# Designs tried in a protein design run: designed miniproteins, single chains, continued (4). Part 52

Each design is a single chain, and the fold is of that chain. pLDDT is the mean over its residues in the fold that is shown.

## One batch from the design tools (miniprotein)

Design m13785
Fold by ESMFold2-Fast:
Structure m13785 (fold): chain A 116 residues (1-116)
Amino acid sequence: ELEERLREEARRAEEAVRALEALIREQAAAAGSDDYALPEGLLSRVYELGRRAARLAVEALTSREAAEELVELGREAERLREEIRAQVHPQNPVAQLALELLEAVVRAGRLAEELL
């Protein structure tokens, strides 16, 4: 049950990364690019957290160290969510997908905390 929930949050993070990449590509093609750009560095941090969370979610099932790292990653995701909310227009679709991705990372971190 906990294992399946961790795998589901890993899939959600991966899906959100793909959706975010597709939306940015679509927006660049349609609008002449950058209309919905996140502040410098925020988008790369979102991608990094999503990819690391997807990997760590599987590893956390057999590794205490991976579970501890995933818990820490979830806390970083929560801080990044607040940073995005403070800096980015609430109707920005890139920001909305980034927040969905970070929510999946936060939930994965909470599940990893139950493994400790």
Scores: mean pLDDT 73

Design m13786
Fold by ESMFold2-Fast:
Structure m13786 (fold): chain A 89 residues (1-89)
Amino acid sequence: SKALEEAKERKKTLTEKDKEDKKFLAEIGELAQDASLTREQAKEIGEKKLKEAKEKGLSQKVIDAAEGLKTLDPSKAAGLGQLAALGNK
């Protein structure tokens, strides 16, 4: 039935999106902890990650984490990344 088909598709989409969200947030968290990263490099990487997140339609948590990195607030970005990577456990 249409309802069963929609339910299966929704579950698949959520699973794939959750995996991408967690991976992306973990990556942002790792970048935010990199003491060797210059302010200019962090801003550039954050801007690229923000564009990728928007293009893929990732969650607001990912967008917020990328914005945090872009604004050169690595502690905020790292905190958001770590929390969201663990969010479904």
Scores: mean pLDDT 66

Design m13787
Fold by ESMFold2-Fast:
Structure m13787 (fold): chain A 70 residues (1-70)
Amino acid sequence: MEEISRKERELILKGAPKEERDELIEKSIDIGMEEIKRAVDNTIKLLEGEEVPSALPESREIVEEIKKLL
């Protein structure tokens, strides 16, 4: 996502056609949505007591905070 955003800025600076810029924006959105979906799925699994080795430390911390509130 970050790399595609940087490439979009480079294309703007070079005066590239709007179509190329829009294509990169669409790809950035698709990647972002997949990352969000994966993070949500991992959080749900952690709340259910499953081990998710690939889960981000931030996701584990959120789950611990939720458990403290319950």
Scores: mean pLDDT 61

Design m13788
Fold by ESMFold2-Fast:
Structure m13788 (fold): chain A 115 residues (1-115)
Amino acid sequence: GAAEDAFFAALQARLREKGITVEFRAVDLREIMEKYKLTPEELAEAVGEIVREHLSKRPDLTDEEIEALAEAARYLTRKNIENDPDGRGYAWVLADLSREEVEERVKEIIEKKKK
């Protein structure tokens, strides 16, 4: 909602003031959702895990900032899917991650949870 949108905007602004850039991009993951029979909640959770893991490699981010960014990615992914009238399944992912990298990591996360 508006509070989560405002929180994410404030977080991004604060990181930029520290000289830290973290950018997100919307990616169409409908094919993955259909292939693996994912709910919006399951895709949002997987995206959050991917963001957390990728950002954990950055020494300039605190654990709290990493978790906040992962939570923002989950929230924005779910919001995009809920507000997508044509059902294309847009996810908010890090701009420096390719669609193929996201697809591969989603597959790994889902396969681990099935065992």
Scores: mean pLDDT 76

Design m13789
Fold by ESMFold2-Fast:
Structure m13789 (fold): chain A 84 residues (1-84)
Amino acid sequence: MAAELSEQLAAAVDAGDEEAATKAAEGLTKQTIEYVKKNPEDAEKAAQGFRDAAIQAEKKGLPLTAKKFEEAAEKLLELGKELK
């Protein structure tokens, strides 16, 4: 579930494990895109979650992970706009 993946992602970011955090971010993005396709009204909320995660990743010194979150947030906002 998206919430479960968000928790796994937060744990990886807290551990400073960029490889694990980037992989978790990619998996969470894929599942969130599938969720938003069915619930486009939640796209902005999901994108905000990814933006918040990007800020946390940057603070932990994980710039590649932060970039993945920023890309995910942009894709979710675009998808939500197209599906509404």
Scores: mean pLDDT 76

Design m13790
Fold by ESMFold2-Fast:
Structure m13790 (fold): chain A 79 residues (1-79)
Amino acid sequence: MTPEDIIAEEVKRLIKEGKSKEEIVNRARELMSRLSKEFPGVPFGTLLLSMKRGLRKAGVKFKNGGGRLIDVNNIESLP
């Protein structure tokens, strides 16, 4: 499985369980840390893009111009 797919599946589960935006963001950050250790050959910028794509696949919408960092303030809505 790709990092993007792992993130998308985990985030979809958290959304289904009714977790808050903050809990979802914190879990995504924890997954980033774990995936960087599991995939040491993947550049951090690529992992960050995979994280954002995984979150979008799960239905998370980001604010236009909300910046490059994964932060609760940059999330417009959950599905």
Scores: mean pLDDT 74

Design m13791
Fold by ESMFold2-Fast:
Structure m13791 (fold): chain A 83 residues (1-83)
Amino acid sequence: SISNLARKVAERARQAGDEELSTLAEELAKEIDSMKSIPVETGLKISALLLVAIYHLDQGDVETARRDVEGALELVKKAKEEA
């Protein structure tokens, strides 16, 4: 359900008027869904970044939320390279 959390970020970004961030979060959700497995520690870090991204979006801090989502995507890319 980490991908569901990423989709919630996408919805909140769209509500904030940032279609680029919404698209990035949807891409992240698809990348997560495409993985055969995610290491538990990596999954926890991704989940933390996505939860914090939601909080930043709720505060109107779209720039920090984008960095949170970018960080989560980099963790997913790293996990794919190590698999």
Scores: mean pLDDT 86

Design m13792
Fold by ESMFold2-Fast:
Structure m13792 (fold): chain A 61 residues (1-61)
Amino acid sequence: GSLADQVAEEVVRRVGARLRGREDELRRLVYEASKAAGVPEEDWERAAELALTFLRLATSA
């Protein structure tokens, strides 16, 4: 554990999260947006689920 480790971990997480998959990116975006807006936790989870379901349905069709 060192400064270099912390930087590397954050960079990997940031880049990795963005490049891993659409669902992962979408879920995090909805979560952060809801969190920033100060909405109830029930709303964040539901919003994330809805967004993911919508993406799956749209891509599946």
Scores: mean pLDDT 66

Design m13793
Fold by ESMFold2-Fast:
Structure m13793 (fold): chain A 72 residues (1-72)
Amino acid sequence: SPREEVKKILETAKKAVEEKSEALAQEALKLVEEFREKFEPSWEGMSEETRKEIEKIIKEAEELAKEALKKV
């Protein structure tokens, strides 16, 4: 499901911060981009609540990945 995919992206971003890994941070950002491309076709069929939850998680993952890259 989209929610489970976003959780996996978030875990990758968290590992990037914990391990100070540029490779994991870049992978997390790549996964964010791939998720957005895959997810856009289903966006209108999703409830506003689910959409907001997914967007919140994906933004958190993106910010964590950017933080990890800045500290490398």
Scores: mean pLDDT 76

Design m13794
Fold by ESMFold2-Fast:
Structure m13794 (fold): chain A 90 residues (1-90)
Amino acid sequence: AIYATLALIARYLGEDELAEKYRQKALENGFSQEDFDAAEAWFDAHPPSLEQIKVDLKNIRRIAESFNDEETLKAIDELEKIVKEYEEKH
């Protein structure tokens, strides 16, 4: 479910194309459309703070590093860059 979390984070940041990319990756890995619908509904009802997003990305990075998951690490690097750019905009 890592890519599902990354898709929801990208959606929150307004990165719709990136969110769709990660959503497709999660579906390829066995995550269901029903699970996405439920997760999106929960996320809309309980929107995360930017600080919570940073914590989630840090935790996913540690997991990816422990498994030498280069694809997930690249996705985290991309999202961390977007989060930083989002914070720098007034």
Scores: mean pLDDT 80

Design m13795
Fold by ESMFold2-Fast:
Structure m13795 (fold): chain A 73 residues (1-73)
Amino acid sequence: MDINDPEFQAEVWLALGLIYLTLGKKDYEKGNKEAAIESYERAIELFEKARQLGYPEAEDYIKEAREFLEKVK
């Protein structure tokens, strides 16, 4: 079952973004700067997709991920 429901898709994109945000934080703690950057950039992309599908709360996660990305650079 491939759900073509925008609300469900937004939740999936949000969940994937949170996974990458968590991976980025873990990589940063381990000193894996490049892996952390890649994970934060992925998280931002996924949160932007969730936002476009009507999840405005993704804006807070985009801001958080951007702040972490800036901190790692």
Scores: mean pLDDT 81

Design m13796
Fold by ESMFold2-Fast:
Structure m13796 (fold): chain A 81 residues (1-81)
Amino acid sequence: MPLASPEEAIAAARNFVAEVERLEAEGDHRGKANLIALFKQEVREHLPAEVAARVEALLDALAAGEISAAQFLEGIEAIMR
């Protein structure tokens, strides 16, 4: 998944949160964890280290159930804008 621009990163995050919400609705906790791990890898590979660290903190909070998928998307939009 290319994350070469803020717009691409936001679009990727929107697709990611839609899939997270679908997996949560299905009760697929393993699928949710795997999807979060995959998105974390894409962030680490494609974003600058300082931006990646902020996104990873949001992913860790999402994985821990500290924030919702919607709050994660809001956080990504704030980081990228």
Scores: mean pLDDT 79

Design m13797
Fold by ESMFold2-Fast:
Structure m13797 (fold): chain A 85 residues (1-85)
Amino acid sequence: DIEAKLAAAKEAAKKAGKPQEVLDLLEALAEFLKLAKELEEEEIEEVAEKVREFLEKVKPENAKENKEALEKMVEELKKKIEKKK
């Protein structure tokens, strides 16, 4: 469900002519959710909740800040996946 909402948000942002920084953030959120599929169900739910929080915060003026925060979360998630091997 959250994947469908994220896809809809990406399309809406493109149609509304949102800045590239907003589009980049939405794309990064999609990759974050995709990576989470390598994890246990509880961890996937936690990632989905964080994606929902980012979607609520997406505005041009804070897109760069939110993308930097998301990139840190993605890095931690990648490390967690690598540990599980």
Scores: mean pLDDT 74

Design m13798
Fold by ESMFold2-Fast:
Structure m13798 (fold): chain A 73 residues (1-73)
Amino acid sequence: SEEERRLAEELEERLRELGEKHREEIEKELDERQKETIKRIEESLEPEEAKRLLDIGYGQLVLAREYEEELAR
C-alpha cells in the first residue's frame, strides 16, 4: 500500500540519519572482512548511492547493538 511505502521510506531515512551520525564510530570498530565488504559495495555503486546504503546499514547496526546491550542486562 501507499501508506506502507511511505512508512518504509520514513524509516529508511531515519536509519540513514542515525548511521550518518555514528559513521566514524562504527567504521573504527569494523573488522577486516567487514571493511572489504564495504569496499566492494563502494566499487559496485555510484558514490552517493553507496554512502546512502552504508549509512542505512550503519543505522541498523546501531539499533542492533542497543538491543543486544538491553538483552545483556
Scores: mean pLDDT 81

Design m13799
Fold by ESMFold2-Fast:
Structure m13799 (fold): chain A 64 residues (1-64)
Amino acid sequence: KRPAPESILEAAARVAEEGADLRALSKRELAERIGISTRTLYYYFPSKDEFAAAVKEYVVRKLA
C-alpha cells in the first residue's frame, strides 16, 4: 500500500487542530478541507479508521 504524502497528513492534522472531529466528518468533507479529491483520499485511506490512525501516528511522531 502506497504511503500518503506528508502534506496530506499535515493538512489533516491542521483540520483536527481547528477542533474538527476527523471521525465525525464524511470522507468528502475531509477531502475538501484537506484540498484533495475524494478519489485521492480513498486511494491512500480506504477507511476513516485507517485515516484517523495515520493522522494520529503522524502527530505523535512530530511530538517526539
Scores: mean pLDDT 75

Design m13800
Fold by ESMFold2-Fast:
Structure m13800 (fold): chain A 55 residues (1-55)
Amino acid sequence: SERDKVTEELIEIASEAARLMGQYLLGKLSPEEFAAGMERLNAREAELIKKAAAL
């Protein structure tokens, strides 16, 4: 279902956010790279929440 797809994508976003945080804390990402990555994930989450609200 579309709701299941939205849920799956939200889980993937949460997983990727955790991965970015881990990489940043290990010094593998610059603050700028981390900020850019989080901004893209936040934008993607906002679009999914908007889509979920329309279901």
Scores: mean pLDDT 85

Design m13801
Fold by ESMFold2-Fast:
Structure m13801 (fold): chain A 102 residues (1-102)
Amino acid sequence: AATPEQLALFEEILRIMEKILELLEADPRASAAEKELARTLVETARLVFEALRAGELSVEEAIAVFESIVDTLLAIGRRLENEEVIELAEEARRLLEELRAL
């Protein structure tokens, strides 16, 4: 089961992902398909977080899914040259490294 410290870090990363989604939704350079993908990925992260809280998923499995999502959001941000999205995704990657070190 995840510790309270690990859950707090996952929740912070999820908040960053939600902010990235808001920025992508507002970016006129983002395609409808990119916005739909970002919505699906952030919803997946929410479901993973709830499963982790319920003890239905391991910390290691949750980290792997969150890393995949962050990497995809970072790739979208880089393609769009959206500096705010890039900075937030890099911050999320840093927090995932902190989670791995616990």
Scores: mean pLDDT 92

Design m13802
Fold by ESMFold2-Fast:
Structure m13802 (fold): chain A 66 residues (1-66)
Amino acid sequence: SAMEAARALGRAAVEAAVAAVRASPGLDEDAVAAALREALRAQGLGEIADEAGAEALAAMRAARAA
């Protein structure tokens, strides 16, 4: 379904955001999360953009705290 595909894209985007902040410690998590929301909205996935962005922000912060 379209919703299942959207959720899979959201999960992949969160994983990519975590990988990016691990590779580049100087990246601002808020800026990465904002860019992720914008990219999802640009692809017509605005319905999941805020949720995916919030999940990415939490995951990036958790990765840096470990």
Scores: mean pLDDT 82

Design m13803
Fold by ESMFold2-Fast:
Structure m13803 (fold): chain A 125 residues (1-125)
Amino acid sequence: MDALARAAEARRRAAREVAEGAALTADILSSFLQAALASSPEQAREDVRAIADFARYRSQALVANAARLSPEFTAEMQAAADALNAALEAARRAAETGTPEQMRAALQAAIDLLRSLADRFRALV
């Protein structure tokens, strides 16, 4: 392999690693939200705050990692992070001020979004 072919392969591997890391993060967050959905409303309210804070921190790291690859990949990751953080903030508000039914609906919407994002990230590789 020449130097250009090796550079292209290294970029493809790096993009795959970032996409796989994003998909894994989405799967982990989905698992945490499913556990919250199965718990008492009181416990779910506490868990959703912790999950939202963790997602915010993790999504910032994923966007920073994507920024080293390309503007297009960075834009895709930023859009995904924004959508995720908005959904989790909606779930947090529903957990604080909503009925148990509204909280469950918001948590399920966030889980469905995370599953969709995981599938999208896997499709990028």
Scores: mean pLDDT 80

Design m13804
Fold by ESMFold2-Fast:
Structure m13804 (fold): chain A 110 residues (1-110)
Amino acid sequence: MLSDAEIAEEIANARELVKQAEKEKDISKSASLLSAAGIYAAVAKLGGDTKGADAVMAEVYRVAGDDHYKLGDLKKAVEYYRKAAEYAERAGDEELAEEARKKAEEVEKE
């Protein structure tokens, strides 16, 4: 349904929203940006880029984990870091998967 160029544009739009969410101090605004990034990733996945979509979702959950950790919601931070690790593994991003697992383990020990 989507061309390769359109799929690449959806992934690029999702990545830019994740970058904006990382810089956003307002958690509600960050959540809105991450939700929008997830929609772009879902469109790319429907177009056939499952790995690109999974890579974006790994970043979405990593940022969500960091946001919830800053709020003191340690249980949600662990949940989101574990989801980030799962999506990073599926995308082949071993570095992000390892980082997200370590963050989840460290937060669980608090």
Scores: mean pLDDT 88

Design m13805
Fold by ESMFold2-Fast:
Structure m13805 (fold): chain A 73 residues (1-73)
Amino acid sequence: SRREQAIALLEEAAARHPELAALAAGGKQMLDSMPFDAAMQLLLRSLEELAAVADPETAAALRELRGRLQEIA
């Protein structure tokens, strides 16, 4: 399912970038607790907002994750 794909992408991102672990946990909780389209809209917005204020390395990781999630939204 699209939800399973989104969760897998969040888990992969957290495994590669431990600093994203809290974001990944929050994203998974949203995907489990609300309709998929609403959760994805909030998650994509949160990733964009975080990337705007993050260091360049973290921003790049956030933008890559956002792009992959956007393809399944």
Scores: mean pLDDT 86

Design m13806
Fold by ESMFold2-Fast:
Structure m13806 (fold): chain A 59 residues (1-59)
Amino acid sequence: SMADLVARAKALLDKATALAQEQMKLVRAGEDTSAAQKELLAVNAELSAVRAEIDALRA
C-alpha cells in the first residue's frame, strides 16, 4: 500500500542519516569508511526503488 511504502521510505531515510553521521565520525577519526559507505549506497538504492514505486502508484 502507499502507506507502507511511505513508512519504508521514512525508515530508509532514518538509516541513511545514521550511516552518514557514522561515516563522518569515521572520517574525522581517520578510520576505514568502506563498510559504512557500501551500506549507505545500498540504502540509497533501496530508497530510490521505493520512491519509484510511490511515483508509479500516483501515475
Scores: mean pLDDT 84

Design m13807
Fold by ESMFold2-Fast:
Structure m13807 (fold): chain A 110 residues (1-110)
Amino acid sequence: SLQDEVLSVLDLVIKIVERIRRIFREAGLEDAARRIDEILQQLQDIKATMSDDPVAMLEKVLELLEEVLKIMNEAEPKLSIEQQMELGALVTGLAATKVVMEKLLEKLKK
């Protein structure tokens, strides 16, 4: 179902964001890691409380992804080349999940 697809893409987003938090912690970027942890808590709360409103859920998740991308962009110059390459792969993954979520939103609104 479309609702199952929404939950599946949200689970992928959570896994990618958890990997971003790990990179920031390994880099010693405690403030960036804390900000990502706060977003992870919000994503888990959205999953727990908004499953009956998939449109509102996707809109809030997309807003949180923009904040994640902002934090990643701010942190990138502080990372090693290897960590920047790992972060780049995760940016690609988030961009792919964003495209899927935008397509799901279009289907749910029609």
Scores: mean pLDDT 87

Design m13808
Fold by ESMFold2-Fast:
Structure m13808 (fold): chain A 61 residues (1-61)
Amino acid sequence: STLDALRTVLETLSEEEQLAVARQLLRRHGYSDEEIEAELARLETLSKEERIARILAIAAA
């Protein structure tokens, strides 16, 4: 599936690169810059596993 492909890619990326993917997805969903920065700050506090799961949830929305 598209989500399985995205998971595989995210697992090879650094934290900075994972956050860049999340930023792009949130922007495509029409979130404001303030909302994007708030979500990215939250993602930075998560473990790698939890961060990937959250980014996949954003992509699936």
Scores: mean pLDDT 87

Design m13809
Fold by ESMFold2-Fast:
Structure m13809 (fold): chain A 70 residues (1-70)
Amino acid sequence: SKEALIEKGKEYHALGDKAFAAGDYDTAVQYYEKSIEYYKKAGLSYKEYFETDVNLGVAQLRLALDKVFP
């Protein structure tokens, strides 16, 4: 159901937040991408999952920074 897909999206968002808080940006990116996949599958508009997308972007920037300043 749509509700079950949204619940999975929220679950993966929370896992992404936990990984991000631990400084594991690679894992955070993977979980946020999984979250967005489920939100899109549920038919949510961008406005409804924009926070997850912003968090994904920040995690990607943190991961990229490690390559520039090793």
Scores: mean pLDDT 89

Design m13810
Fold by ESMFold2-Fast:
Structure m13810 (fold): chain A 84 residues (1-84)
Amino acid sequence: SSQDARDEEGIRRFQETYGMSEEELEVLRKIAQLRRETQELIRNKGDKKEIYELQLKLAEAALELAKMLKVHEEQAKEELEKLK
């Protein structure tokens, strides 16, 4: 879809701007896919158990990304302090 194309372009631009790793991009793509699947199931009044299982997977993926970004944030803060 046009939205999927925009999401991929946005992810690519983010990588170019902020120097994200391929592993971080894979987690971002997984989060985007899980969000789309969860929203589609909610829109179609899908099974509540399946929605809950997708929400758990989304939360787990988001937590993993947050851990990866925390390491990057600490490195970026150190570099920024060197420039001051």
Scores: mean pLDDT 74

Design m13811
Fold by ESMFold2-Fast:
Structure m13811 (fold): chain A 65 residues (1-65)
Amino acid sequence: SPASQQARQLNIEAFTEMSHRIGEIFEDYIAGKISKEEMNEKLKEVSKEILQQMKEQYKAIQEQA
């Protein structure tokens, strides 16, 4: 359906943003700028933010369908 196609496009965009942010966190960890504990906390925050954003965007698409 058109709604499913829109959801797929938003998923690709969200995945791209998430991959970039996660990559920066891992780079900081490898460079010794943050601890393993700090890395784990930052990864949790990124995942929570992106998933919440996706949920809200998917709800908006669903309500328009």
Scores: mean pLDDT 83

Design m13812
Fold by ESMFold2-Fast:
Structure m13812 (fold): chain A 82 residues (1-82)
Amino acid sequence: SLQKKIADYQARIDADPNNWVSWALLGNYYFRLGDYQSAIHYYQRALQINPSYSQGIYQGIGDVYDRMGDNDRAQQYYQQSQ
């Protein structure tokens, strides 16, 4: 289930807070759950840990803002993902 994936990846970041992939995946899972604020929080933390792997994370943040109806912010993040 989606809730099990969230719990599993929460445990992973508790054990290794520098695992940016786990933070990014939590962003994806919270986005799928419709928790847009948590999705943005986890994506931003992934960017802070490893800014070199930003392209997919910027796309994810853009998708969240698009779903929230914030088209201007969505476009800003999409430009950064390219």
Scores: mean pLDDT 87

Design m13813
Fold by ESMFold2-Fast:
Structure m13813 (fold): chain A 82 residues (1-82)
Amino acid sequence: SSEVEELLEKLREAVEKNDAKAAYEYFSKLMSLPLSTEDLTRLRLLARELLAELENPSKQIREALEAIANGDFAKAKELLSG
């Protein structure tokens, strides 16, 4: 879905800017959608890519990405909420 693609890009941008509040907003919107297995796989891959690429993420962003990569979306949302 184009909405899923847009939210994944916005989540990437928020994380790259170390903006936990924006990341929380876009992640929450993503998780409110009826996501397919393929959508969830892309989200987990995005988290793994960002963990590999980011030079100095905050602890909050790093731990949230680790949770997403592991498929623990409830924990990721809690971590991003502050």
Scores: mean pLDDT 89

Design m13814
Fold by ESMFold2-Fast:
Structure m13814 (fold): chain A 68 residues (1-68)
Amino acid sequence: MPTVEQLKEEFEKLLKQGQEAIDRGDDDTFMEVVMRIAGIILEMSTLDPAAADEMSARMDELIRRYLA
């Protein structure tokens, strides 16, 4: 199983990739990134629920930017 640190690093990388996909209008890449982020949040919820809640809030912000 990945560590909390590894999940946080992958999450930050995916947030950046998600924003870059929004900037390019790359819907397919954006949807892949969101699915991967959801998987990380699920894993984090078993290790650190508070960190998972914070990640969920940041994913919601990314999705709102996409829908704007």
Scores: mean pLDDT 85

Design m13815
Fold by ESMFold2-Fast:
Structure m13815 (fold): chain A 85 residues (1-85)
Amino acid sequence: MKEKLEEGKKKAEELAKQIGKDSGDRVEIHVAAEHPVKSILVAILYDKSGRVKAVYFFTVFSDGSVEIKREESADRMAEIVAQLR
């Protein structure tokens, strides 16, 4: 159980890094929540001027599966970034 969750977390981190590479933008990855049955990772994508371009949520489940959600609302992205500092 723990092994598949850790594999899923690594997969989420690699997916976040790949998103940054594909767009040419800087990516910061944060562990937002860790629970025995799931972990939530947040990837913040910054443009060349250092502005937040998108925020991705990766929900990693105990079976190693990963759910990806993208947030593009400027207000919600600003609120999320403020909570992760």
Scores: mean pLDDT 77

Design m13816
Fold by ESMFold2-Fast:
Parts: C-alpha cells; sequence; structure tokens
Structure m13816 (fold): chain A 69 residues (1-69)
C-alpha cells in the first residue's frame, strides 16, 4: 500500500468515528481517534472494538496491516 492509500483509509476511519461521536460522545472513541492521529492503528482498532464499533475497528486493522506491508 502507498502512503496515499494509508492516508485515505485514515480519513475514512476518522469520518466514521466523527459521525458516531456526533450521535453518542464516548471517551473510548476520542482515545481511538488520538491513537489514529499518533499512527497507532492497532491500539485504535482495539479501542473501537471496545466501543462496539466493529466496522471501524476492521478499517483500523487494515491500516495497521497496510503500514506493515
Amino acid sequence: ASPSEIANLHTAAALIAVGDLLERPSPLIEEALKAINAGDYEKAAELFEQAGLTPVAEIARRMAEAVKA
């Protein structure tokens, strides 16, 4: 994956997480967004999964794999 593809996945995950924050603000989602901004996609995926946002957690895991690949 290219840096541009990783950035696009990052933007998609951030937009989804922001949408959920507007509906029900959660400290877990806020911490997950901070982890994404720090480049810690594995931690972000775990935090999103704990918040019950499985689809967003899957996107974060894909970003972690893209960084490794």
Scores: mean pLDDT 70

Design m13817
Fold by ESMFold2-Fast:
Structure m13817 (fold): chain A 94 residues (1-94)
Amino acid sequence: EEDLFKRYLEQAIEALKEAIEAIKSGNKDLAIQYLRSALFALERALELRPDNPYIKKALEYVKEALQAVESGDFEKAIENVKKAIEYLKKALEE
């Protein structure tokens, strides 16, 4: 269970890094795919640790990033993805 939780966080971080690369290359569809993959992994992690505040914050930032990509605000999308990664790193440090 604890290893599975950490694997979901690691998968989310990797997907978020790939999302930044896709956003920087202007590949909107690929960025959305990676952000949705991160969202799924974070929802699984939150089910295992429902009271973790860092995952809740990361989840909200990923949702904001998705909306930003869909609206074409790539700068805002990258900012929100970076904040999500920051909170996920804090979750892994505990």
Scores: mean pLDDT 87

Design m13818
Fold by ESMFold2-Fast:
Structure m13818 (fold): chain A 61 residues (1-61)
Amino acid sequence: SMAEKAVAAVRAAEGDGAAAATAAWELGKQGHISPEAAKRAIEAGRAGDTAAAAEAMERGA
């Protein structure tokens, strides 16, 4: 799925919180993850926690 590919990319780019937040916003906007998961992943990405962002995206798919 698009969410699985985005999660893999976020995990590979560990430390790029801005990219993680952007990916979560795009997935949420397109309906690939729940709005609640998108919000959690964006907040985690903004905080620089790419592992938490990836986990939130994966759970929301």
Scores: mean pLDDT 81

Design m13819
Fold by ESMFold2-Fast:
Structure m13819 (fold): chain A 105 residues (1-105)
Amino acid sequence: YSLQQARDLLNQVQSLKNQAQSLKDQAEAAAKKGDLDTIKSLGSQVSSLEQQARELQRRVDLLLTAAEISGDPEMISVAQQAKSALDAAQKNLSDAKATIDKALS
């Protein structure tokens, strides 16, 4: 990994985190209104972002390993930021899914 590739991956993970937060917020709003059509649509979007999160998880794991082997503090910092952002994205997706599942129950 180059430092630029690591930063590009971090940007992709940050984008996923922002999308996951938006889906969580939309799911909570739709559930409050009883908007089942929106809830079903958001469920499909959550599934799509979960697939993207799994692919990014593989890339982040590889980056973390490469950063540890390199011993480069900048690479380690970027890798840790990517992991933190991915963990936050996965938490937001999990929360959105829980809200959707409850609304459809």
Scores: mean pLDDT 88

